# Designs tried in a protein design run: designed miniproteins, single chains, continued (5). Part 23

Each design is a single chain, and the fold is of that chain. pLDDT is the mean over its residues in the fold that is shown.

## One batch from the design tools (miniprotein)

Design m16820
Fold by ESMFold2-Fast:
Structure m16820 (fold): chain A 67 residues (1-67)
Amino acid sequence: KVEEVIKLLGEAAKAAAEGDYEKAIEYLRKANELIPDPHIEKAIEAVEKGDVEKALEHAKAAALHAL
């Protein structure tokens, strides 16, 4: 599960960087369904608001917590 969450967080970060916010939110939601994490929830909120930089910060924090 942890490896899958890290992969999903990476895919979400890539999608957000490419401007595909719908895909980014989809990947973040999948990661949160596997292992609920407040940082993933905050990353979803940041993407919904268009704050890609803050979303990436939260996604990185979630990945570090998963390790």
Scores: mean pLDDT 78

Design m16821
Fold by ESMFold2-Fast:
Structure m16821 (fold): chain A 80 residues (1-80)
Amino acid sequence: MSEEIEKKKKEELKTQAEFYLNGARGGLRWLERHGSPEVAERVRKLVDEAETALKNGDYETALKLAQEAVDLIEREAARL
């Protein structure tokens, strides 16, 4: 029971992390063209860390970092 619950939780987290990470990659490309270089660099680091966490199976960390990247992109876009 515990192992099956963990497997489902990890699968859902992975799917969510991949979704937000894809959004963050798109937003990073937009920021590199239109936004602050400093904010673009911060987003890039978050994306890189999220990709590393995803590759290592740390889906919870990957999701958190990807969401932070998307939030930063949205905040920068709102300031422009």
Scores: mean pLDDT 82

Design m16822
Fold by ESMFold2-Fast:
Structure m16822 (fold): chain A 74 residues (1-74)
Amino acid sequence: MKKVVIEGEPQAIAEVLKRIHERVPDAVRSLDPASAVTTGKLTLEVDEEAVPIVIEAANEVRKKGYNVKVTVLD
C-alpha cells in the first residue's frame, strides 16, 4: 500500500472519497478521518494499483470547481 494525502475543503475530500469507493471500495483505508474535518487534510493507505484511480477521482473533483490536491508518498 501507498500513503496518499488529500488536501482541500471537507466537501472536496468527501467527493474524492465517494468516487474512490465507487471504483475500488476495498483498496483504500483512511488513517485519520478526523483530520479531514479539522485541517482539510486526509491521509489514506491505497493499494499501489489503485493510485491512478485516486488521481483520476481528484481530477474529476477539480473539474467540478473544487480545490483539491493529492500527494502520493513513497
Scores: mean pLDDT 75

Design m16823
Fold by ESMFold2-Fast:
Structure m16823 (fold): chain A 55 residues (1-55)
Amino acid sequence: MSEEEIERAARAAANLAGVSVKEAREIVDKLLKEEPELSSAELAMRAAYILKKKK
């Protein structure tokens, strides 16, 4: 996955969860290490879910 795709996933997750892009990026990077086969859309959705539960 390209850096641009990762950035888009982090921005989408941040918007969905109502958090900063930096916070969303940390979760996206974690998910990429655990499940590298995920698409950018799947990363955004999973990261948003995790961030919402933390709230």
Scores: mean pLDDT 79

Design m16824
Fold by ESMFold2-Fast:
Structure m16824 (fold): chain A 81 residues (1-81)
Amino acid sequence: MSPEEKAEKLLKEANELFDKGVEAMRQGKYDEAIELFRKAAEKYQEAIDLLPEEDTRKRSQAVANLAAAYLGAVAAEIEKE
């Protein structure tokens, strides 16, 4: 698998984890949501590290999604209280 193919797979996995985190938040499963958003962030970061520097648009999108995953984890921690 090429680095670009690995990055695409990681982005897909991260998106699936993020969507599960959002669903866990909707269900009031805040501990599960925190874990899912943290896992999504990890996969987004791995994908960013594999993406070519010249692919600025894809990198920018992945960075935005990474930030959204961190914000989701923080929001879940606040809601849990």
Scores: mean pLDDT 85

Design m16825
Fold by ESMFold2-Fast:
Structure m16825 (fold): chain A 79 residues (1-79)
Amino acid sequence: MTVQPGDSLQQVLDMVEQMIDEGVSPRDLVNFILNAVKAGMSVKGLQQLRDLLRQYAEQGNRSAYTAALYIDGLLDQQK
């Protein structure tokens, strides 16, 4: 699954939830987030996506945990 230019934040969040339900790998989820950034995802959008991923990580989802850490690194680079 790949983010397209013009996808809303809600569509991106829905895609991530579907990918997690389908058992996405950490690498594929991180690549999806990279594509979302390239498609113009805002800092606020990244923060909302990170918060969603942290909820799944707390449930034991390894891919969500890895992706949340990746977003934290992206957000820290903007300081």
Scores: mean pLDDT 79

Design m16826
Fold by ESMFold2-Fast:
Structure m16826 (fold): chain A 70 residues (1-70)
Amino acid sequence: SKQEEAEKLRKKAIEAFKAGNYQEAADLYVKSAELTEDEEEKRRNYAGAAVAYDNAGQPEKAKTYLKKAK
């Protein structure tokens, strides 16, 4: 299902973030947010993307996804 695929992508994003691969983590969080049909999970994943983009040195992308997390 889309929800199972979204959760798989979120787990990969968390692993990438722990490894310091912030750009990859951000991209995976965005993909997870786009696939999930749960509005709460969508916001949570966009928040993850914002933090990851900020750590990757991409503050403008971080701002964009932070707005989507609201």
Scores: mean pLDDT 89

Design m16827
Fold by ESMFold2-Fast:
Structure m16827 (fold): chain A 98 residues (1-98)
Amino acid sequence: NPAIEAARAHLEAAREAWAAGDVEAALAHLEAALAHLKEAFASLDKSKLSLSELIALELQLIAAEFSVERFKEDPTERNFEEAVLDLESLAETLESLT
């Protein structure tokens, strides 16, 4: 899935930017990863999913959106790691459903 692959590339770039102390670049890459995962979610054939799978995906998307916003407001190591983990978890779930 090209959108999921693009999201993962941005997550790797976010880690490199964070390690370099470039908070602005790290945030930009997290926001780009989130945008690609939203595109993957929008393109998903939801007619083949159970209601519980849809709810779980929507909650993961909300969690990822919240974590990225929290890092934007307070760019700490903890908030960076939580945003990366939420985005990676969402990417894995989306990939498993394609």
Scores: mean pLDDT 90

Design m16828
Fold by ESMFold2-Fast:
Structure m16828 (fold): chain A 64 residues (1-64)
Amino acid sequence: MEETIEELEKAIEETEEYIRELEEEKAKETDPKKKTRLETLILFFRIAKGSLEMLKERRRKKEE
């Protein structure tokens, strides 16, 4: 099912907030293993955000 631009914008915003929260958690973390897991999660969400932004641009261009 195709997502609307509004749904994609909300998903992007939520993903950005998760990234910010994870980066704050990483800054407070002292366990190297947990810190590495947080870095992996941050990378995953950054990739997801990029994919959502590309989908949003494709939808926007189609509506022009």
Scores: mean pLDDT 79

Design m16829
Fold by ESMFold2-Fast:
Structure m16829 (fold): chain A 72 residues (1-72)
Amino acid sequence: SEALKKLEELAQEYEEGKITMEELIERLRELGLDNYAEILELLERQRREGRSVVPEEVKEEVKKLQEEINAL
């Protein structure tokens, strides 16, 4: 699927330092991967707050993300 290919390309660009976390989130939203973007925003917020524990809300968003990716 084209969306999966674009997701892999975005992940590689982020790992190579070519794009920021903010740019990654925006590009994920452009691909219609809103649940992925919400998870990253939540994890970034918790990181800034000095929290390392993943809340139960992230588990539900991950399930939605899996359904979102499977629909691509």
Scores: mean pLDDT 71

Design m16830
Fold by ESMFold2-Fast:
Structure m16830 (fold): chain A 64 residues (1-64)
Amino acid sequence: SARKEAMIKQNRESVRILEERIAELEEQIAAETDPHRKALLQTKRLFLEFARNSELWLIERLEA
């Protein structure tokens, strides 16, 4: 359906944005020398990975 196609397109765009933000955080984590600051950045990455995986799960369900 047209609605289903629109939802898949929106969710794929959300995944793209989340993957870009994750990549930025990975660069920051690699450059960070303070263990405490690094742990906070790793926690932020985990939340974004959860959001990305949730969007990917929704895409899979919509394509089924």
Scores: mean pLDDT 88

Design m16831
Fold by ESMFold2-Fast:
Structure m16831 (fold): chain A 55 residues (1-55)
Amino acid sequence: SLEELRAELRRAVDEYWRLVKEHDANPDNPEVAKRLKEAIERLRELATQLRAHLA
């Protein structure tokens, strides 16, 4: 549903910003870099789904 999609997007945005802060604090951590990349990909997926739902 749109409500579930919006809730998931909000959660994904929160996770992204948490990972950005973690990466800034420890830029040499490859696990954080990997998770940040995954978070960005997740945000792209959710944005595409939201666009399709609102069209």
Scores: mean pLDDT 84

Design m16832
Fold by ESMFold2-Fast:
Structure m16832 (fold): chain A 72 residues (1-72)
Amino acid sequence: MSPAELLRELGELIQEAIKKGYVSPEEAKKIIELSEKLAGEKIDLDPEKATLEELIKVAEEAFAKMLKRLAA
């Protein structure tokens, strides 16, 4: 999957979670998995305990790391 496809899918999940004001453990797991693929590294975060704020932060950090990788 391309970085653009990963970013779009991750963005859609985050947008839906923000609109709802919450995230399910299944959604959290998917957000973490997509963020790991974007960042190219593992993320040590429990999807059953992760808050929406933590998931947004993880996604933002993954996007920043992806941009650095593409700029190199």
Scores: mean pLDDT 80

Design m16833
Fold by ESMFold2-Fast:
Structure m16833 (fold): chain A 70 residues (1-70)
Amino acid sequence: MLFSKDQITKALVRLVIEGVPISEEAARIIGERLRQQPEELSEEEIVEILKEAGLSDEVINRLLEILKQL
């Protein structure tokens, strides 16, 4: 399954609203990596970017659940 950058951004916003903190540094890394990718990303590519940004496996799994609902 492929997800758009817009869907990824919406999922990240929802995660923050749910009380999961995303540091400014993590947000910077995610933003830089998304700019280097095509308009749509696979689940595996999203997981790689989020791990690089230092997000925990639990946070990544929650984000993927949100993405699949969008």
Scores: mean pLDDT 81

Design m16834
Fold by ESMFold2-Fast:
Structure m16834 (fold): chain A 61 residues (1-61)
Amino acid sequence: SMAERRALFERLTAIVEAESGDRELAEAVARRLVSQADRVSPEQLEAAARAAGRGQAELDA
């Protein structure tokens, strides 16, 4: 449902922002991951969000 996709988008955005410190990057990554929600589990999407945020933090260091 649209409500479920919105909730997932907000959760993934929060994860990427917490790891990277960049809200605009977090929203872009979350949009990409939500497009895969029909093919992968929420746990896999959250893991991918954390990995993407950490990767950006390492580039900024």
Scores: mean pLDDT 78

Design m16835
Fold by ESMFold2-Fast:
Structure m16835 (fold): chain A 75 residues (1-75)
Amino acid sequence: TRLDIMARRLREAAEKLEKQGLDEAAELLRKAAELLASGPEHVPEAARHIIKAMNVSDEAFSTAREALEQAEGEA
C-alpha cells in the first residue's frame, strides 16, 4: 500500500540519519514508520513525528523530505 511504501522509505531515511549521528531524528522517523504501517488512522500522529524529525537539523529535513518524495513517486 501507499502507507507501506512511505513506512519503508522513512525507515531507510532513519538508517541514513543514524549513520550521521542524528539519533533523535532517526528515532522519530522510525516511530512515524511504525505508525504508518499500523493504519490510516495513525497518519496524523505519524505526520507530527515526521515534522519533529525535520526540525532537528537541515540534514534531517533534507533526508526526510527526499524519503517522502521517493515514496510519492512509488505510489
Scores: mean pLDDT 84

Design m16836
Fold by ESMFold2-Fast:
Structure m16836 (fold): chain A 60 residues (1-60)
Amino acid sequence: ALPPRLTPEEAYVLSLILEKGVDAVTPEEVAERLGISRGTAARLLKRATEVLKQVQAHQA
């Protein structure tokens, strides 16, 4: 199956998780970096972590 398509913002958050680790990326940091609300940042972070879990489940 094709990987789920990410928006540019979702892809950016995923790249931060891959660089710093999932526990090091907060909704507050995402909101600051993208100039968006904390609520939107939390949604993007949740989506990116869901995609990461799907990729990790396939690799296991």
Scores: mean pLDDT 75

Design m16837
Fold by ESMFold2-Fast:
Structure m16837 (fold): chain A 61 residues (1-61)
Amino acid sequence: DEFLKELAKLLSEKYGLDEEEVLKLLKGIAEGNEEAYKKLAELAGEEVAEIVKEIIEKKKE
């Protein structure tokens, strides 16, 4: 929870996105929601979405 909030703030500041929207997408990715992953890829780019997914998966381990 805390980790996802910090990550959402960082991404929103870097890419000029709404922090609450990014947080919802990060929570969706953490739950395995493919649509959340695709939406983040559209907003920040596929490379960024892939890196974010890997970070979230590593943190859950």
Scores: mean pLDDT 80

Design m16838
Fold by ESMFold2-Fast:
Structure m16838 (fold): chain A 108 residues (1-108)
Amino acid sequence: LEKLKKEALEAAEELIKKAEELGRKDLAEAVERLVKLMEEALENSPELVQKAALLTLLASSKAALLVLKGEEEGKLEEGLKEAEKLEKEFFEEMKPLVEEILERKAKE
């Protein structure tokens, strides 16, 4: 869990820095707000819920960063395709985790 939290926050921070470098201040501020909302929502959440949220933040930050890097290099279409592949892989990994969360809530 701590490793995942570190990776997710580092990915979000890298996205914020790249957005600022490209003059996309609105995007950087939106990501910063998302991180704060995520941390507030997770403060006392069950570990499984925290893991799902952090995986979401990690995947979304990496996907957005791929798009921004693609745009910077003049390869926006390639960046979009790579982001789409990452999103599909993320949904496959997230499915069993979401199912477990729903089962645990049903038993509470």
Scores: mean pLDDT 75

Design m16839
Fold by ESMFold2-Fast:
Structure m16839 (fold): chain A 97 residues (1-97)
Amino acid sequence: DRAQELADLLAAAQVLAEAGDDEGADYLMEPVLNASLEERQQMLEVSNAEVEKHSTPEERRKYHAELFERLAEEMERRGLEELAEVLRRGAERLRNA
């Protein structure tokens, strides 16, 4: 699902930016910024539903850790090993917080 894919990238980019990884955040945001208006609207609907679903800080951290692990595997499959490592380290930090 394209909307879910873009929402996942948006969520991960926001967490990376908050952690100070602007380069990783910018990379993940490229597909989001190049998406059509319709795709971005669908992405925001999915993103809002995920925020409502993960209402507590603990639930949100667990969700983001799982998201980072899934994206790391995808980035590794695409040959983006450095970004995959950043995402795996992000997941570890979220789990240990």
Scores: mean pLDDT 78

Design m16840
Fold by ESMFold2-Fast:
Structure m16840 (fold): chain A 67 residues (1-67)
Amino acid sequence: VEELVQQLLDEDPAVRYAAALALGQLGDPRAIEALERLDLGGWVQLAVREAVEAIRAGRPVAPATLP
């Protein structure tokens, strides 16, 4: 969890996105707190909010990938 939280601060947006998804899939309460504390802005913040909602709903976080 802590390692993924550090990746949310990474300079690479793809790394931040991947970290948010991974935190969402873990469902750890500490992950929720860390995600809510971070205000990263832009599209990364959108991914973070989606991850928090997925954790609270008990659903896996994934990009909209159907096939």
Scores: mean pLDDT 63

Design m16841
Fold by ESMFold2-Fast:
Structure m16841 (fold): chain A 76 residues (1-76)
Amino acid sequence: MPLSEKSVEELIEEGEKYKKKGEELFAQKNYKEAAEYFAKSGQLYREALLLDPNNEKAKENGEEAEKNAVLALSRI
């Protein structure tokens, strides 16, 4: 796979932004859009984890984002 142009820290920061937006949308009961943002967050954390497999923050937040995406989809 091609390497990301972003550092691990940049990928984590971007993932946090998408996760936060997903949480805001979920609170507003916009479950479809929340699921999309959680999925994007999970992809960013997964990319960070490919660059740094021992990054506990990327692993934990990635797993949480994937669980939140499934939860949001279950509410549609």
Scores: mean pLDDT 80

Design m16842
Fold by ESMFold2-Fast:
Structure m16842 (fold): chain A 66 residues (1-66)
Amino acid sequence: SERIEQLLKRLREEGLDALSREEQLLLARHLIPNLDESLPDEEQIALFRRLWLNYEGSPDAVPLQP
């Protein structure tokens, strides 16, 4: 998806705080397999932020696949 690729580019270049709440939620739902979408939006976003930070901080990081 063009929208997802645009958001991933902004995330990589500008960081998490450059994305809106809705944009972070969209990436969470697209990139996290079996995400429980019944969770509050803030919890879905928090899970995505945790995975992104773990990826960037890990010496053995595996890139997220769209």
Scores: mean pLDDT 72

Design m16843
Fold by ESMFold2-Fast:
Structure m16843 (fold): chain A 73 residues (1-73)
Amino acid sequence: GPGGAAGAKSGAAASAAGAAGDYTALETMNWEAHKNAGSEEAHEYGYLAAEAGRAGDNVAGATYGALASKAGS
């Protein structure tokens, strides 16, 4: 449905932001993915991606962002 597509798009954007080293965008996009995905797995991965971004771990942030996108689809 529309919510699932929005969640997947937000998760993909979070992954891209993490890869680019944009920690603020990564946190923001992962919060949006968490809100839109409606899946417990997407929520957990989005949270982990946001925490990794906050800690400056861009690789972990990008990885968890991609997992949130996959779980939300």
Scores: mean pLDDT 63

Design m16844
Fold by ESMFold2-Fast:
Structure m16844 (fold): chain A 56 residues (1-56)
Amino acid sequence: MDELRRQLGRTFQEMSKKVAEALKAGNTEEAKKLSEELYETSVRQTQEIARAERES
C-alpha cells in the first residue's frame, strides 16, 4: 500500500516538473498537453489509492 502511494506521488511530481520546464522554455502547447496528462494521472491516482485502501 505505502509503495503504491509513494510511486504514484513520485510520478505526479515528475510530471509537474515537466510542465514547469515546458513553461520555462516558452513551449505553452507542450505545457498544456502535459497539464492535461497530469490531471488525468491525478484522477487515476485517486482511484488506485481508494482501491488499495479498500483491499487493505
Scores: mean pLDDT 76

Design m16845
Fold by ESMFold2-Fast:
Structure m16845 (fold): chain A 62 residues (1-62)
Amino acid sequence: PDAKKIAEEAKEFIKEHGKELSSEELSEKLNELFGDEIASLPLDQAQEVTAEILDAANEYVK
């Protein structure tokens, strides 16, 4: 799928579940749900999507 679509879906997941999950659980879940899709992207896009996801996750968990 499109890199922007992956980032948007991951951010939505973080928004919905970030408060319910520990930071470790959230990271594991994000990797489980989106890791394969991110890995299928060109390296530069994969890095940008990963950075956006981590930045969004950091907003919800300390």
Scores: mean pLDDT 75

Design m16846
Fold by ESMFold2-Fast:
Structure m16846 (fold): chain A 75 residues (1-75)
Amino acid sequence: SMKEDLREGGASVAADLDEAARLSTPEQAARLRALRDDTQALTDQAIASTPEEALKLLQESYEKGRAVAAEVLAA
């Protein structure tokens, strides 16, 4: 189901961000952990939302991910 797919996808992304944080500097780790928490919260909200709102929330999560990636690459 879409809800199971979103839950599994969110868990996979959270695990990847946790591992990246473990391998990063303390400053980068703080940013990656904040992104992990934001991604988890947005995933939970998307699961509780209509498909249209879920798509919007996923787009917002993607843009946050891009911003954090740019900061980490600039460090």
Scores: mean pLDDT 75

Design m16847
Fold by ESMFold2-Fast:
Structure m16847 (fold): chain A 73 residues (1-73)
Amino acid sequence: MDARKAAQAQALVKIVSKGVKELTELGKEDKIEELVQRLADLYGENRDVLSPEEVEKKLEELAKKFIEEAKKE
C-alpha cells in the first residue's frame, strides 16, 4: 500500500470512529450514517490532491462542525 494513502485511510478511520462514538454518546445515532457519508465524500475528493496532514485536518474540521450542529438539534 502507498504510505501516503495508508496514512490518509488511517486518518479517516480514526476520525470516523471518534465521530461515531461522540454521536452515540449524544443519543444522535440517527446522524451516524450522514456523518460517515460526508467524511467518506471529503476523503474521496481530496485524497489525490492533498497531503495526509491536510486531509486529516479537513476531516477533523468537518466532524467537529457536524457534531456541534447535531448538539443544537
Scores: mean pLDDT 80

Design m16848
Fold by ESMFold2-Fast:
Structure m16848 (fold): chain A 83 residues (1-83)
Amino acid sequence: MEEKEELIERAKKLADEYSKSKDFVDQVNAAFAYMIEALIKNSKELTEEDLERFKRILDYLSDPENREKQRKAFEEFLKKLKE
């Protein structure tokens, strides 16, 4: 299915791009993208709902605005752990 193959390539590309970043949030997002790639690739019975969920997750991770929000949230989380 073309949609499944497209999502695998998107996840792999996103994981590769984020894994090159020095930011911890980008490294976490790279790990998530690799996990999504593996889940899509290894799942034998993916529904249209499953594919739509993976697409939404990848869209979220690839959005620069969401990345900035994630970075700020993670910085605040780390700050609380130091207290």
Scores: mean pLDDT 77

Design m16849
Fold by ESMFold2-Fast:
Structure m16849 (fold): chain A 65 residues (1-65)
Amino acid sequence: MVEAEVEVDGVRYTARLDGTKLTITGDGSLSPDQRAKAVDAARRAALGKAQRKILEKLKELLERL
């Protein structure tokens, strides 16, 4: 599971990627067209963020042991 922030039409949403399933939460409701844009952007961002977050968490855990 990976989370990323995306902006669609000026509103910020949190996208959660669980395998191939994407869930978007935020202060607004997304139309199907807006959701499609958010899905593409969030999926790409979440994949990149997942790699970096795993490395950062590994380092943090090792330093705190």
Scores: mean pLDDT 66

Design m16850
Fold by ESMFold2-Fast:
Structure m16850 (fold): chain A 69 residues (1-69)
Amino acid sequence: AEELVRQAQELLARDPQNAAALTGLARALLQLGKYEEAKQYAQRALQADPSNEEARAILQQAQQLLKQK
């Protein structure tokens, strides 16, 4: 998971609007328990590609986990 975060960040340094890299980073952050960051990157992935089902699923999962007080 941490290795995937580093790889996605390198891809985003070259292409900040890379929907696949944004989605991958959001997924890796979700796996690390970094739900707020996962939500932010999933939202950015949806801005780059609004039809991205994986980014939408990650956003929903992160939002649900953030509501568990």
Scores: mean pLDDT 79

Design m16851
Fold by ESMFold2-Fast:
Structure m16851 (fold): chain A 91 residues (1-91)
Amino acid sequence: NEEEVERKAKEFIERGKKEGREDIGEAAADVLRLLYERGVSVEEAVETAEMVRELALARENNDEEKLKELQKEALEFGKKLQEERLKKKQE
């Protein structure tokens, strides 16, 4: 649902503004939109956008342990998205 994606994208941008990091909110919104356009489900696209937001905030806070955790989660999630892509392949 394109309307749900745009609503969620705007929510990420507004959260970024409230946190004084509109750039992080915009990055999360861009990731959400890009993944949806590439055939990722709204749910998975939102989850990935949340990970991008948390990763950016952890970098700003110099939280090395959190950064390592988020990088591992991103790799595992990337594998899951690859599996979903293969399942949606035309055969």
Scores: mean pLDDT 75

Design m16852
Fold by ESMFold2-Fast:
Structure m16852 (fold): chain A 55 residues (1-55)
Amino acid sequence: SEEELIEKLIKEIEEALENNEPLSEIAKKLKERVSESIFDKLMDELLLLQAEKLS
């Protein structure tokens, strides 16, 4: 399902952020792997996760 895919990709984003992967690199990989609608949802989540990490 779309929810399962998004949840899996959010977990991958979290792992990439923990490994200090650049946000631009994460975004580039996601854009190539998913539809525009899913990419937009994941970018919103990525920005939230990045903000939490900086807090």
Scores: mean pLDDT 76

Design m16853
Fold by ESMFold2-Fast:
Structure m16853 (fold): chain A 69 residues (1-69)
Amino acid sequence: MSSEREKKLEEKRKELGREIAEKLLPVIKDTNERLLKNPKLSQSLKDQLRKTLADIDKIEEERKKKELE
């Protein structure tokens, strides 16, 4: 069984992860969008950045959905 200490640590990890995601995801998204505008980047790297942006968009959609529910 998880101790009360372990439960508190798990809750703190989830809270920190959520706060980091909420605060950092927009910054990461902006940075990746700026990098996509760089014509010197290879197509392979641009595809990787687009995949990252798509993953961020999914996380944002899930958050928005929870706020509406």
Scores: mean pLDDT 72

Design m16855
Fold by ESMFold2-Fast:
Structure m16855 (fold): chain A 46 residues (1-46)
Amino acid sequence: ELEKILEEYAKKHPYTSDPIELAKFYLDIFGTEEQKKKFEEFIKKS
C-alpha cells in the first residue's frame, strides 16, 4: 500500500524524525486527493 511504503521510506530519512509528516508532504505532491484522504484516516487510527 502506498501509505505504508511512504511511511517506511520517510522513517529512514535522517533529517526527518516525523515520517508521517514527510509522507503527507509526498502525498501532497505525488498523490491524489483520494490517497491523501485515505492516509489521513490511516494516521487517525494509528
Scores: mean pLDDT 66

Design m16856
Fold by ESMFold2-Fast:
Structure m16856 (fold): chain A 95 residues (1-95)
Amino acid sequence: MKVGGVTLSGRVGAAEAERLVAEARALVEAGVDKLVIDLSNVTAIDAAGLEGIREALRAAGDLPVTVVLGPALSPEDAAAVTALAREHGAEVVRL
């Protein structure tokens, strides 16, 4: 099984969102069997960051995706990411 991972940390805004989308697309094109979006060290996500996660999930299509959430993320941001991940059939792991 070929697993591709993208890791974000700290505050996720437009620049981090662009990097996430680009890396996710590159992994999909490389033919990975599963995508992991590791947000375990993310402390905040703004609207642009959330849109980047949406675009990365959309780029994954039918690929299995796991989104990993860390304890530093606010309940509101965690709920937003969880809802978005579930909308796209992704699994969510909370640390």
Scores: mean pLDDT 86

Design m16857
Fold by ESMFold2-Fast:
Structure m16857 (fold): chain A 80 residues (1-80)
Amino acid sequence: SLGEKLLKYHEEIKKLREEIRKRVTPEQFDAIDELVEKSLLLTDEERKEAVRQAAERFGLDPELLEKYVDAYRKYKDLVL
């Protein structure tokens, strides 16, 4: 069951990453990856604000970016 959950979140993250990559430059994508990694250290309020600012800066749907952050956090929570 744990292995199945890890595979599911891994595949969800992969699809979200592909969707974001199509909409931003490689440099912007790298900045988003850094944001997603750093989001593990942020409060819920700090995370929401960081996602909102990045989405506005990069012309990206904030809901799409939030889904990526949420999937990544859930994946990391399972491996901690």
Scores: mean pLDDT 84

Design m16858
Fold by ESMFold2-Fast:
Structure m16858 (fold): chain A 63 residues (1-63)
Amino acid sequence: SEIEEIEKEIEELEKKIEELEKKLEELKRRGASKEEILELEIELGVTLLELGVLKLVLEKLKK
């Protein structure tokens, strides 16, 4: 089912977001470079956008 596939992708993205947030906090604690922090913040931002898009698609499919 397309709905089940999207729900699985959403779950995987939510887990990735949690891992990225933990990595970002660790980088900030150890005083990582502004470049390293920015790169991870960009990856987190992109992943959040992907999650938002999939949630909108899922809502339309459940209509």
Scores: mean pLDDT 86

